# Ledger of designs, part 75: designed miniproteins, single chains

Each design is a single chain, and the fold is of that chain. pLDDT is the mean over its residues in the fold that is shown.

## One batch from the design tools (miniprotein)

Design m2597
Fold by ESMFold2-Fast:
Structure m2597 (fold): chain A 85 residues (1-85)
Amino acid sequence: MTREQKLEEMKKKLEPLIEHAALLLATMALESGDVEGLLAQLDDAIANASTPESAEMLRRIKELFEEYVKEKKTASEEDIKLGLE
């Protein structure tokens, strides 16, 4: 009972935090030029998640991260010398 209620409440609180975290990670990845490295870190975290709930949460962060990175990458085409990516 109490655990299910806490999980439901946590999901509601976590949604805006997940979006914020994904946006920050995407911005940092693009600034550092290491998008692949950060994606690998997220994949590693998902694979090593201690619970199914944690894994699901991390997959959601990864999905949003990939979407934000894609949007930002297409917006900064001027950085692509040979039309790569």
Scores: mean pLDDT 71

Design m2598
Fold by ESMFold2-Fast:
Structure m2598 (fold): chain A 58 residues (1-58)
Amino acid sequence: MEMEKALRELTSPLIAEHGSDDLATQSAVAKAGKAIMEGYEEGKLEEGIKEAKEILEK
């Protein structure tokens, strides 16, 4: 729940602006989702969110 909420909050503006069919946006969303998921599994959700933000800001 918290993991999915963080992912949606970070990626929703990019999908809305660039479109879900944009390959660069799809790649960034996938990488961000993986970072959040791995952080959540390790009990380091905040670190996963930080990594996801860095991925999406590039």
Scores: mean pLDDT 72

Design m2599
Fold by ESMFold2-Fast:
Structure m2599 (fold): chain A 75 residues (1-75)
Amino acid sequence: MEEYLALPLEEQEELLRKLFEELRKNPEAAKIFQEKVREKAPEWEKLAETLPPEEARKLALAELIKLAEEALKEA
């Protein structure tokens, strides 16, 4: 998690894009990812209200990267 958070926004977005490419090729992983994101959405909304927008976005991207990797492993 902290490893992904240390990356610049552009690198986080690029990594997530590559993971989305893998999810696109694996429908089961994509479904698992969508469900995980849905469960985490309320928590991310609270963080967005508490943190500056840039920091909230970096945390959200880092979480999305982690959830995408977990979904690909679970499929």
Scores: mean pLDDT 77

Design m2600
Fold by ESMFold2-Fast:
Structure m2600 (fold): chain A 63 residues (1-63)
Amino acid sequence: SEALAAAVRAAREAIEKGMTPEEVYQAIRDTLAALGVDGKVEIDGNRITLTVGDETVEIELPP
């Protein structure tokens, strides 16, 4: 989905900027909110799980 792709791009950019897991999570949330899309975002250690509709993606953060 376009919203999922946009959220993944936002997460990737935040990671490349050296942002914390919490800041990466917030970048994903802000992107979904800007698109008017409701999604589930969960953090477990260095892993972020993003679910939009029936699509799920896992994003691994540097340790």
Scores: mean pLDDT 80

Design m2601
Fold by ESMFold2-Fast:
Formats: sequence, structure tokens, C-alpha cells
Structure m2601 (fold): chain A 88 residues (1-88)
Amino acid sequence: SEREELEKRAEELIEALKKGDKSKVPEALAVIEELMKIEGYDTEGRKYLVKTLLEKMANKQELDEEEVKKVIAEAAKLSGIPESRVKS
């Protein structure tokens, strides 16, 4: 449930950034980093990539649909990264 709540918040924040609300960049980055930690893939390279894409989005730089999908996929782990086994 916490993961699902973070995924929804990440999607909402990304939509706000697409509309040019750059004040949401720090919040979006924090939410995405929390999702990465839950999945165990919070590497410096991934954090740097996400930060760069969010900053481009906030500055209304043209992002293609694939770049937007990659940011959402990193946030929600929809990029085909295998889920960890659920622990009892």
C-alpha cells in the first residue's frame, strides 16, 4: 500500500512538472528515490538520471514520450525490473 501511494504521488508530481511547475522537482525526486529504495535499485546513476529528467521537464524542455515513460517506469518500477519476492 505504501508503494502504491508513492507510485500515485510520483505520477501526479510528474504531471505537474510536465505542466511547468518546477517547484515540484525536489518533491518528485524524493518520492522516486523512496520507490527506488523499496525495490533496492537506488543507485547514484539512477538518481542522477531521474534528477536530470525532472529538471528538463520542469524547464519545459521538449521530452519525448519514451523519456516520460522511463521516468514513470523508474518511479513505479514498471520498466520490467523483476519484483523482489514478497516476504511473509
Scores: mean pLDDT 61

Design m2602
Fold by ESMFold2-Fast:
Structure m2602 (fold): chain A 81 residues (1-81)
Amino acid sequence: DEEKQQKFAEEARKLAEEALEKAPEWEKDPSKVEEARQMAERLAEAAEKLRQIPEGQEVAFIAGSVAGRLYAIAERREKEL
C-alpha cells in the first residue's frame, strides 16, 4: 500500500525533526537520558522498516542518523550518572 508507506515515511520524518529539536535539551539534562534512548530506539526501528521500502531510503537515512546522535547523547550521559 503506497499511500500507507508514504504516511509512515512522513511520520518518521516528523519524529526525527522533533527529536532534533529536543536533542539540545537532552544533552543538557542527565535526567532525560531515558527519553533520549527511547526516542533513539523508535527512530532506529522506523529506519529499519523504511529501508525495506523502495522510496523510504532517504527518510531511513535521516531517522537512522538522528537515532545515532540520540544514542550518543544517552551513552555519554549514562557514563556521567
Scores: mean pLDDT 79

Design m2603
Fold by ESMFold2-Fast:
Structure m2603 (fold): chain A 65 residues (1-65)
Amino acid sequence: SLEEWKKDVEAAVKLLENAIKRGISDEGLDLLIQSIIDVLKRKGYPDELINEFRKKAEELKEKAK
């Protein structure tokens, strides 16, 4: 459902932000993003929504530099 998607994306964004605060490496951040994408795919979310998360993750990665 869209409610589940919103909740999962919010949790994923918080996870990424916390990892960045803890000083995760660029390689570690890329692996974490891919791990989250794999979880979302296993939950059966459509590629459209997965792509939306990829864009959000890329924005977070750019801000972290």
Scores: mean pLDDT 84

Design m2604
Fold by ESMFold2-Fast:
Structure m2604 (fold): chain A 68 residues (1-68)
Amino acid sequence: MTVTIHVKMPVDASDEEIELYARIVAQEARDLFGASEEEVERVRREVKEALRKAREQGQGEITIELEV
């Protein structure tokens, strides 16, 4: 199932902060959609990559489409 997620982070977020935001989003996917542990880890990786790219572009808010 495709889910659109809106995430806000500081434009100068550290790698540790990006990992934290990615973990929060992945946890919400588990809680709201019943995602498996494998899907949770995939979502975490995809969100982390998207947040890193947003930081490179100086964006504090991003919209991510994820398959759960």
Scores: mean pLDDT 75

Design m2605
Fold by ESMFold2-Fast:
Structure m2605 (fold): chain A 62 residues (1-62)
Amino acid sequence: RIEEVLAALRARGRTRVTVLEAIDVLGEVLGPLSAEQVQAIADAADENGYVTHSQVRAVLSA
């Protein structure tokens, strides 16, 4: 599941993705996200609203 998310993020050709794009990919692979999961991704984002693949993995692995 986590590897499917990371493969989809890599297919977009970026080392970082926006919070909205990360939520979209997670929703596609894992199904609807809880408000708690959405908040965790938003909290991991930098000041410009970007999340790295490693940060997405960390949120899903916690």
Scores: mean pLDDT 72

Design m2606
Fold by ESMFold2-Fast:
Structure m2606 (fold): chain A 68 residues (1-68)
Amino acid sequence: MLTEEEIERILEEVKRYIDSLPVSPEAKETAKKMAESAVRAGANAGIKPEDLLRAAKQVAEIVAKEES
């Protein structure tokens, strides 16, 4: 199981990535919430940190651009 420290590191990187996207503040907020849920669910399922970071960034980008 991933530690809280590892989860925080992944979330920090994902949030920085989302903040760099040229989308509305509302889309960024939604992307951050969905990315956090995905990371926590994946961590609980035993997904590796590297895979979680990659997946979370992809989900966040899709959500920020198309899901408001």
Scores: mean pLDDT 77

Design m2607
Fold by ESMFold2-Fast:
Structure m2607 (fold): chain A 68 residues (1-68)
Amino acid sequence: GSAMQKKIEEILEEAERRATLAVVRGDYAGAIAALQEALKELEALDPSAQEAIQRLRNGIAHLEALAA
């Protein structure tokens, strides 16, 4: 429902905000951790939110590649 979609978007926006701030500081581990925490919250909230889950997984993979 609308309330669930709003909560999913809030989780994604907060995760992107935290990850961006961590990356700006050179803290790739912190950025990855922020996205991993959001992924756990999102999977617990709605495991059927495939687009949002995939977006977070892609973000984690991208940051891991940049940190390597």
Scores: mean pLDDT 86

Design m2608
Fold by ESMFold2-Fast:
Structure m2608 (fold): chain A 100 residues (1-100)
Amino acid sequence: KPLSELSPEELAKTIVRPNEKLMELLRESGATEETYTASEVLSLIYNYLREKNLFDPNNPSIVNLKGTPLGEILGVDSVNIKDEKGILELLEKSVEVVSL
């Protein structure tokens, strides 16, 4: 199943391995392991967004990624943090599913 089609409970049990580029970015957010649950990867990304102050001041649900390493990894200029499914669809290209 695509990550974007998983329930929150399934995401908490799905082990993924981030690719080298995503893993380098996640290390800035305190990542120490080679594999994480999909839920843990989302949490690390949200921590990265907060630490880099990438939220739009006029709409805190929108994250400006243009010209950022995360934007290059995900291939987008912006994301809506409330659209977790859309974020998971973008992440599928940057992680290897190890177990479901």
Scores: mean pLDDT 79

Design m2609
Fold by ESMFold2-Fast:
Parts: C-alpha cells; sequence; structure tokens
Structure m2609 (fold): chain A 86 residues (1-86)
C-alpha cells in the first residue's frame, strides 16, 4: 500500500515526498511500535490525493498537506524512538 501511495505522489511531481515515505516505511518495518503512526500517515496521504484528484483541493493545497503530514508523522516516530532509547 505504501508503494502505491509513493507512486501516486511521484505522478503529482512530489518525488522527494515519495522517497521520504519509502524511507519511513523501512524504519517502521524495523520498529513495529511505529506501525500505527505509519499506517495513519498512509491513510492520510491517500485521502489528500483522493481530494486532489476529485478537484476538492488545489495542487498547492495538496502539496502543503502532504508535506505537513509527512513532517508530523516523522516527528511522532522520532519521539517514540527517542523515548524507547532512553
Amino acid sequence: MAEEVARRLEELGLEIEAEFLRNLALVAEKNPELQPIFEKLVEELEKIIEEYEAGKISREEAEEKVSEAIMEATKEMNKVLAEKAK
């Protein structure tokens, strides 16, 4: 599922965001405690892409929402890893 979302992001010209999502997928695979955060991110990205494809949001809004979702998920994942390492 994550690869399909990454592919759709590439089609929108969001190649950097697609690569970042693939990297987060690898981190979540190694750290099962991060799976709920990663799954929530994938679902949120699918929703944003669907809203854009349906014409409900602009490309600029879609790009901003995608970047924000990835950034927030990354912060949450890093916080969990930092707390577990302590």
Scores: mean pLDDT 83

Design m2610
Fold by ESMFold2-Fast:
Structure m2610 (fold): chain A 94 residues (1-94)
Amino acid sequence: MSEAERNLLLVLEVAKKVFDEATYKELEKATKEYLDAVRKGASEEEILKKENEFLKLLLQGLDKLSDEQRAEFHRLLNEAQKAAGRGYGVLLPA
């Protein structure tokens, strides 16, 4: 599994704990579409489009969160990245 794949799955696991079910399901779908494109050996352009769709949905989900819920998301994501043994290239814009 690539680093990008690990990063998306890690974000998805954290999102499941903090996001509402509808937003989480949209992210899960985008993650599956990304993984499918990678597994098929799709073009770099198509893979990038799927990553961008995931990021768009992630940002929209974060915008729906309260400041407290957003802080919790970042805390859980930081803990999960730390547990994975490295700081991943952040899918989340700071």
Scores: mean pLDDT 76

Design m2611
Fold by ESMFold2-Fast:
Structure m2611 (fold): chain A 71 residues (1-71)
Amino acid sequence: MKEYVEEAVKRAEKAAELARQNGDTETAWGLERMAKAVREAYEKGDFETAKRLAEQTKRWADAVEAELQAA
């Protein structure tokens, strides 16, 4: 679980940085908020929510990276 959460957070942070460098501060902000939500759920022992949010966060981060690399 912890490794899964850590992977999702790292992906979100990387995608947020790319979005910020591209001038998309709103997407960067959203990704950073999702990363925080994943960490908070894990810290509170809500592993089902942490897993679900981590999966959603990773998918969003991957989509953002793909879009920015294609542009």
Scores: mean pLDDT 81

Design m2612
Fold by ESMFold2-Fast:
Structure m2612 (fold): chain A 83 residues (1-83)
Amino acid sequence: KKEIDAAVIQIVVAIGINLLKRGDYEGAAEAFRYAADLAESLGTPLAKQAAEHFRKASEAALNGDVDTALKHADEAIELLNKI
């Protein structure tokens, strides 16, 4: 179950990163927000930390701050890989 849930989150994040690189900042922000909600639902402390990073990635994406959005998305994925 954890592996399946993490895989779904990674797919959502990959979609968000693709949208971000294409300049669809609103779409990227929505994808990262959804990834945050999914991570929060896993109920572990590491998943909660990942969710906070995805929320920051979403805010950065809305502001067009691609580098900050990618940094937070990467940190969130690293945390999820420890679950």
Scores: mean pLDDT 83

Design m2613
Fold by ESMFold2-Fast:
Structure m2613 (fold): chain A 72 residues (1-72)
Amino acid sequence: SIDEEVKKIAESLGDPKHKKFVESAYKGAKILIDKGLPESAFEVLESAKEQSDPKLQEALDKIKELFKKYVS
């Protein structure tokens, strides 16, 4: 499931603050996906990337690709 893949991505970061940040971004985006607003969901992930270091940006990009795979 997408939730299991996101959990693995977050756990790979090692830092509890990074894990919480990525999981919060995913949760916000998923609420928008569930409401039928995928463009707004992708904007949430892109906004999170602007505040992130390269490792967090990579994790958020992986989540965006997972949403594209499961929402299409």
Scores: mean pLDDT 81

Design m2614
Fold by ESMFold2-Fast:
Structure m2614 (fold): chain A 66 residues (1-66)
Amino acid sequence: PVVLTPAQQRILDAIRRAMDRMLPVYEALRAAQAAAGTPPKERGRAEIELGLRLMREIGRALREAE
């Protein structure tokens, strides 16, 4: 079992919240692109953009947790 300090717990919870919020968006994007027959190159671009958005959300959550 891993025991975290309150500060470490807040950081981990912030990351988890950002990931939980973005996972349904990622799943919806994949489903929508599959249904639309989006070409692999365009799917890759959208997924990269969503990944960058996830990183920004994690960064924002970390700043808010401090």
Scores: mean pLDDT 74

Design m2615
Fold by ESMFold2-Fast:
Structure m2615 (fold): chain A 88 residues (1-88)
Amino acid sequence: ELEELEEINEELLKKKEPEVERLKNDPALAEETKARQRKLAEELAEKIQKTLNLSPEEALQFAGVIAVVGLENEETLFKMYKTYLKLQ
C-alpha cells in the first residue's frame, strides 16, 4: 500500500503548490514557517508514536512529511497513516 500513500501525498503537495510559490518570494515568511514546522514536526513525531503506536522510525518519517506539506494538512496525514496501518 505504498502506492496509495504516494497518491495521497502527491495530492497534498499539489494543494500546497500556491503556498510554496508564495514562500519562495517571501524569505521572512518562509523562515518563520520553517521554524514553526520544525517545532511542530518534533511534537507531532511524539504524538504520532503514542497515538498510532508506530515505531520511532515510522513516526520520524511521518513528521518529516508534515514538515514538507505544512501543518494545515496534519489531519489528512493522520488519516494516511491510519489507512497504512489498516492495510497491513
Scores: mean pLDDT 59

Design m2616
Fold by ESMFold2-Fast:
Structure m2616 (fold): chain A 79 residues (1-79)
Amino acid sequence: MAEKERLEKAKEAIKEVLLKYSLDEEEQIIAELQEIMKKYELSVEEAKKIVKEIIEENFSPDLPPEVRERLEKIIESLK
């Protein structure tokens, strides 16, 4: 798979996980993100970058602290 195509498909998959699940389902979100990382051969750095891009594009810049804390926990849990 081409590098750009791989990253784009991974970003779409991560976006679906983050938007479809409630953030209180952190364990499920983390598990799904780890499977996406494995499927698309994402590095931890690539995965964290993609998650941050999705947050910037799809969430308010003025996120409630509680929501931001949950998103940070998800990002930190990626290996």
Scores: mean pLDDT 74

Design m2617
Fold by ESMFold2-Fast:
Structure m2617 (fold): chain A 92 residues (1-92)
Amino acid sequence: SIADIRQQIQAQIARIQTIIRQIQRLMAQHDFPADLAQRAQDAISAAQALIAQVQASLQQRQSAAALQSQLAQLQATGDQLQAILAEMRALS
């Protein structure tokens, strides 16, 4: 249902925000290679922009297809950030 997709979107936003906080904490506590630090910062910025777009979109009437597309983008973004977090943890 549309309500179920909206709940999944909210769960993915919460997941992404948690991963961002974990990456930021690691960056504050450890020195990382410049390329990895830049990739992390770029991914965080892109994720924050996507969350803002999705949250704005959720204030409007959306089709199930549009919500599913947004959910897929958030899932992919979360997976990218999770991979960066895993790489950073391996170096910590």
Scores: mean pLDDT 91

Design m2618
Fold by ESMFold2-Fast:
Structure m2618 (fold): chain A 80 residues (1-80)
Amino acid sequence: VEELRKEFEERASELQAKLLEAKEAGDLERQIEVLEEMLRLLEELLRGVEELAPEDTVTLEALRRTIESVRRIIEALREE
């Protein structure tokens, strides 16, 4: 589970860099695309933790909250 978190952090850093570039360019559509990519990565990680360590409720709840937060950000950007 900790190794999965580290792999996620590395992939998330790449997506965060892309999001920053899109923000600097003022490209709203690209920002949404990058956030949707982050959402897919988070959902993939959630499924992995559910399969490998379903008893790790702390990690599962943290991932579910993060997924919900990203969904809200995407909704807010789409309403602009």
Scores: mean pLDDT 78

Design m2619
Fold by ESMFold2-Fast:
Structure m2619 (fold): chain A 98 residues (1-98)
Amino acid sequence: MEKQLEADIYLALAEIGLAVARIAKKRGTFDPEEGVRLLERAIELAEKAISLDPNNKDAWKVLAEAYRLLAEAYRELGDESTADFYEQKAKIYEEKAK
């Protein structure tokens, strides 16, 4: 139905955001401040997908990966407390993706 299509669109957009972050890290062009903004948007989109379809395990996987990359970005910015917090969130969402 319409909600499923909307969930799929939000998930696809979140996955694109993650792909951009991964490519930037691989190329050595990842800026932590821009990365935080990109990953926060990917998280927002994945959360919208989950709100429409809570049983979408792919959306939970995207959310887990986004929080893991966000933790890495905050560590690069010198904010270890925020990085540790997002690592814990990533672990929780990895369990939900099972």
Scores: mean pLDDT 83

Design m2620
Fold by ESMFold2-Fast:
Structure m2620 (fold): chain A 55 residues (1-55)
Amino acid sequence: MEIRVEVLEGELTPEQVDAIKAALRAAGLPEGSSIEIYIRDPETGKLVKAKATAV
Protein backbone atom coordinates (compact mmCIF):
# COMPACT_ATOMS: atom_id res chain seq x y z
CA MET A 1 0.00 0.00 0.00
CA GLU A 2 1.23 3.52 -0.82
CA ILE A 3 0.28 6.66 1.12
CA ARG A 4 1.01 10.24 0.11
CA VAL A 5 1.07 13.00 2.72
CA GLU A 6 1.13 16.63 1.59
CA VAL A 7 1.91 19.41 4.05
CA LEU A 8 0.17 22.51 2.70
CA GLU A 9 1.47 24.82 5.45
CA GLY A 10 4.47 24.50 7.74
CA GLU A 11 7.00 21.69 8.08
CA LEU A 12 7.16 18.15 9.43
CA THR A 13 10.10 17.22 11.65
CA PRO A 14 11.74 13.78 11.33
CA GLU A 15 10.09 12.90 14.66
CA GLN A 16 6.64 13.78 13.28
CA VAL A 17 7.34 11.66 10.18
CA ASP A 18 8.23 8.71 12.43
CA ALA A 19 5.04 9.29 14.46
CA ILE A 20 2.95 9.15 11.27
CA LYS A 21 4.67 5.89 10.25
CA ALA A 22 4.02 4.40 13.70
CA ALA A 23 0.35 5.44 13.60
CA LEU A 24 -0.14 3.82 10.17
CA ARG A 25 1.55 0.65 11.42
CA ALA A 26 -0.69 0.60 14.50
CA ALA A 27 -3.74 0.94 12.22
CA GLY A 28 -2.81 -2.43 10.65
CA LEU A 29 -1.39 -1.34 7.30
CA PRO A 30 0.73 -4.01 5.54
CA GLU A 31 4.48 -4.11 6.12
CA GLY A 32 6.34 -2.55 3.22
CA SER A 33 3.71 0.17 2.71
CA SER A 34 5.39 3.33 1.45
CA ILE A 35 4.79 6.91 2.53
CA GLU A 36 5.69 9.87 0.35
CA ILE A 37 5.83 13.19 2.19
CA TYR A 38 5.65 16.52 0.39
CA ILE A 39 6.51 19.74 2.20
CA ARG A 40 6.21 23.30 0.95
CA ASP A 41 9.66 24.61 0.08
CA PRO A 42 10.03 28.00 1.84
CA GLU A 43 12.40 29.22 -0.89
CA THR A 44 10.26 28.40 -3.97
CA GLY A 45 6.76 28.04 -2.42
CA LYS A 46 6.34 24.70 -4.23
CA LEU A 47 5.50 21.31 -2.77
CA VAL A 48 8.68 19.21 -2.86
CA LYS A 49 9.20 15.58 -1.94
CA ALA A 50 10.87 15.58 1.47
CA LYS A 51 11.23 11.81 1.95
CA ALA A 52 9.97 8.47 0.72
CA THR A 53 9.89 5.96 3.58
CA ALA A 54 8.65 2.43 4.15
CA VAL A 55 6.35 1.66 7.08
Scores: mean pLDDT 66

Design m2621
Fold by ESMFold2-Fast:
Structure m2621 (fold): chain A 103 residues (1-103)
Amino acid sequence: SEPKVLSDGVAVDRTEAEEGEEVELQFRTLPLNTDKYLTVDGLVVLDENGNVLEEKAIEPSLENRVTVTLKLPKPGTHKVYFQLKVNGKLSDKSVNTLTVTAK
C-alpha cells in the first residue's frame, strides 16, 4: 500500500508576534513511527490568497514533526496555510492564525 500523509495541524511558539519577528511553525503529519516509508522532503507555506510565502526543501526525515521559521513583515492578522511534501505527495492544507503587532 502507498503511504498517506495528512497534516493535522501546526503548533507555533506564539500566536502573537512583533513586526519583523521570526515565528517558529511546527508541523505534524500522520504517525511516521508506524509508517517507515514516509519521508518529509518539502514544505510550502501560503497566505489566504494562495500566494507562496515560503517554499523550502527539507532534508529527508522520518520525523512526524517539522519546524520552520517564518518572518511576517507586516502588522495585522495573518492566516497562514501550509502543506508538507512526503514521498512526492502533498499533505492536506492546514491553517494557523497569527497576530502581528507593530513595533
Scores: mean pLDDT 58

Design m2622
Fold by ESMFold2-Fast:
Structure m2622 (fold): chain A 67 residues (1-67)
Amino acid sequence: DAHVRAGEAALAAGDRAAAMVHYGQALQVDPANRRALLGLARLYEEMGDLESAAAYREAAVTGVLPA
């Protein structure tokens, strides 16, 4: 959806705050949005937050966000 694309664009541009907001909005529309969950996992990996990255990767398997 538009929120996933916006999140992917923000992440590619290095705007982590915008990427987080857009992926969060995508999950509000579709909580099982695997692309948004994997995008958040990638974002947290790039920030060095490996625990959050692992949690979002797990959520991509289960279809529900970790928080």
Scores: mean pLDDT 76

Design m2623
Fold by ESMFold2-Fast:
Structure m2623 (fold): chain A 86 residues (1-86)
Amino acid sequence: MEVAREAVELALKAGMAALRGDLEEAERYVARLEEIAKQHPDDPVVQEALRIAREAVELLRRGIDVPKLIGLILRAIGLGLDLELA
């Protein structure tokens, strides 16, 4: 649970950084999350958190789609809530 919780927190932070237009901060969170995902390849929450974080950075790189980015942030929040309720 601790690793999955950290992964969700990093995904949320990456999404929030992307929403602020801070590409460097968002990429820093993705890099940390990639290291966690490499060590936990079979953890579905970690893998999903990484997918969300990468998509947020990609949206920022392509010219931000705010509705899609908000959707990704809500998805990360949902993952965190599911983790807290489990």
Scores: mean pLDDT 80

Design m2624
Fold by ESMFold2-Fast:
Structure m2624 (fold): chain A 96 residues (1-96)
Amino acid sequence: MKRIRVAKATLRFEGVSEAEAREIAAQVGAELKATTGELVADPKVRREGGVVVVEFEARTAEAAREMALAVASRLKQRGLVTRVEMEFEEVELELE
């Protein structure tokens, strides 16, 4: 099938609720989709025990990094985050 390459950012947070992470990720995703069009899909948020994981897929590594930093910055400003881990990777997607 047809494959495209996208930049993926994965954030892991301790001390934040899944609901708060979903709210911030949705806000940042909507803003960047409206201004740049670089988002491939809506942000994904899940909980793994005491850690909340947020994933973004963007057309460029720069857009993925900007999304990750915006989410982390907003959560830090709310005083909700005790630890943040960030990963950036290029992935192949087999979709339209």
Scores: mean pLDDT 71

Design m2625
Fold by ESMFold2-Fast:
Structure m2625 (fold): chain A 96 residues (1-96)
Amino acid sequence: SREAEIEALRRALLQAVEDAIAALKAGDFETAKVLIGAAATNALRLAELGGLTEEDLEALREMVEAAKKYNEEVGEFAQKQLDEVEAAAARAAAAR
């Protein structure tokens, strides 16, 4: 069930990233912030389980760059979310 939980969290993460980028392109910045937060929450849980990959982090970085391109305030919010995820990933790696 741990592998099934990791796969479900990764699917949710990647879907939230895709939906966030679509919301940013549409100018729906309130929806984009909710989806960025959802992507970060799923990534934090993946980091705790030891399932967060570099490919997952690259998807988050692409989302952050999209946010910065479309809206400065949303970009700052997204960067803070990514910083939290990268810090959690570093802590998980250090605990191994």
Scores: mean pLDDT 89

Design m2626
Fold by ESMFold2-Fast:
Structure m2626 (fold): chain A 71 residues (1-71)
Amino acid sequence: SQEEELQKVKELALAGKIEEAKKLLEELFARQAAEARASGEVSEEDLARAREVAEGNFELLVKEAEKLKEK
C-alpha cells in the first residue's frame, strides 16, 4: 500500500539512506500524481501543494537523521 511505501521512505531516511529515501518518495509522489490526473479529481495546484507538504516533511526527517549522525 502507499502507506507502507511512505513508511519505507521514513525508515530509509532515518537510517541515513537519504538518496534512496528521496528517490522512493519522488517515485511514489509521481505515481500518486499520475493516478490523480487520470481520475480528474484534483487540480495541478492541489498536486503542487501536496508535493510541497511531502517535501517539507521529508526535509524535517533528513535533518533529524543528520543530527543523529553527529552524535
Scores: mean pLDDT 74

Design m2627
Fold by ESMFold2-Fast:
Structure m2627 (fold): chain A 96 residues (1-96)
Amino acid sequence: MSLEEQKKLLIDALEEAKRIVKEAARRTGNYEVGEELSNLLDKAIETIKTADKFGLIVSGTMALIGLTIGEVHDPELAEAFRRARDIVAEALNKLE
């Protein structure tokens, strides 16, 4: 897989993670959590666009950590965070 293909794969995963979390935040009324995580994922995506292979892994890992940190009391939002983490982790595991 080329660096550009790796970037696209990880960006696509982060965009899907962002979509899942924003939708759950909207449904549960947790807009602040949704905005904070959306901003974190957007920063990761921007960093990835100009990153080398190491920067790609670091940015993806930091996004995954961000999706893990925080007490989420709403079960639907917690499940959305779990699905978002799985998507990002699967994308990172495909990087060679």
Scores: mean pLDDT 81

Design m2628
Fold by ESMFold2-Fast:
Structure m2628 (fold): chain A 58 residues (1-58)
Amino acid sequence: GPDVEAAERVLEAARAATTPAEARAAKHEGQRILETSDDPEARELAREAIRAAEEVLA
């Protein structure tokens, strides 16, 4: 569904991030999905995106 598609795009962006700014943007969008979506698959993808973004920011 739309939430899963959005979460997949955010995860892709997080994994492609090469700068702190790109990683922060992906983390922010992942957090937004966790706040707004009740879809379990979208939530799991959003958590993975946040984790991937945090690895770039470490």
Scores: mean pLDDT 87

Design m2629
Fold by ESMFold2-Fast:
Structure m2629 (fold): chain A 60 residues (1-60)
Amino acid sequence: SEKLREIAERTGLSVRALESVRKALKTGDETVYRAALHELMELGVSREEAERILQELRDL
């Protein structure tokens, strides 16, 4: 999707990786959310931006 491509370009992550995270986040598992947040922050994304990205992925 267009939105996934935009997030991929902004973060340097692959569209496939973002689609995998999006599907996992739809389970509502807090452990999955925390793991994804931590991974984004390790890639140099700020906590605030990482939280926005994960919210966008959940809403797609």
Scores: mean pLDDT 77

Design m2630
Fold by ESMFold2-Fast:
Structure m2630 (fold): chain A 65 residues (1-65)
Amino acid sequence: SIDDSLQAVDNSLSLHNQLPTSDPSLVNDINNSRTRILNSQNDDQFNQAVRDLGISSGRIRRQLR
């Protein structure tokens, strides 16, 4: 759902705040994914935005290891 995806955005931003070194490009990618989720006009656009969010979130998790 959109609410679940927006919660995932907030969780990703919270994880970014835990990084030893800030990555502004990841913050920008996550915020772009939020905008694309909210503005999606069809399922394909929504699914692509959620997939891109997952990629950005994965990058944050790798930096925390």
Scores: mean pLDDT 81

Design m2631
Fold by ESMFold2-Fast:
Structure m2631 (fold): chain A 106 residues (1-106)
Amino acid sequence: MMLDFHPSTIEKLIAKAREGDEDAIDKLFMMGELRFVGGDYFSAGKIFIELTKLGYGYKNLTRTMKALYDSGDYQDVVDIFDQMRKAGIPLSPEEQAILDQAQAAL
């Protein structure tokens, strides 16, 4: 299991995933889920944004935003939204409601 989040490892996996490497995509999902289960929702969200840029992981990203909100990590919700907007990822009405509530709580 990839317990240690290292930027160069993530970058290598993203490069392979862009080339259609299914093992790299699976490893990125595993790393994101391990961060999520461990309560490191912000790091999980960053991994799921990269997967979503590649056409995967959008549901995992939405789940991660909810977990950040439920944990009171309102600034991290806003930061994930900013990264989604920068990546051109549209927000669902449910995600927009989470963002609006997070901003109101800041």
Scores: mean pLDDT 79

Design m2632
Fold by ESMFold2-Fast:
Structure m2632 (fold): chain A 90 residues (1-90)
Amino acid sequence: SVDIELEARVALLQMRLAVLELELKRLLEKGELTKEDIEKHIAELEKLLKEAEKLLEEMKRKNASEEVIEEAEELIERVKKKIEELKKLL
């Protein structure tokens, strides 16, 4: 089903966000978090944000279920918040 494929694509983006968050947490805990690391992670999160926004547009075009659309919107808001949190460290 189209909804299953779209939901799986959201799950893959959610996994990518989780990996980036874990990498940042590990660097912060070790006291190894540099300005370059922050800038690199912001760039990766901005790329993930663009992919998530594109997926949301595709979902709306394909008349995906409200539940799947809400999961994509929640992911977009989480990524935006993480970018803003990291920008405050610069």
Scores: mean pLDDT 88

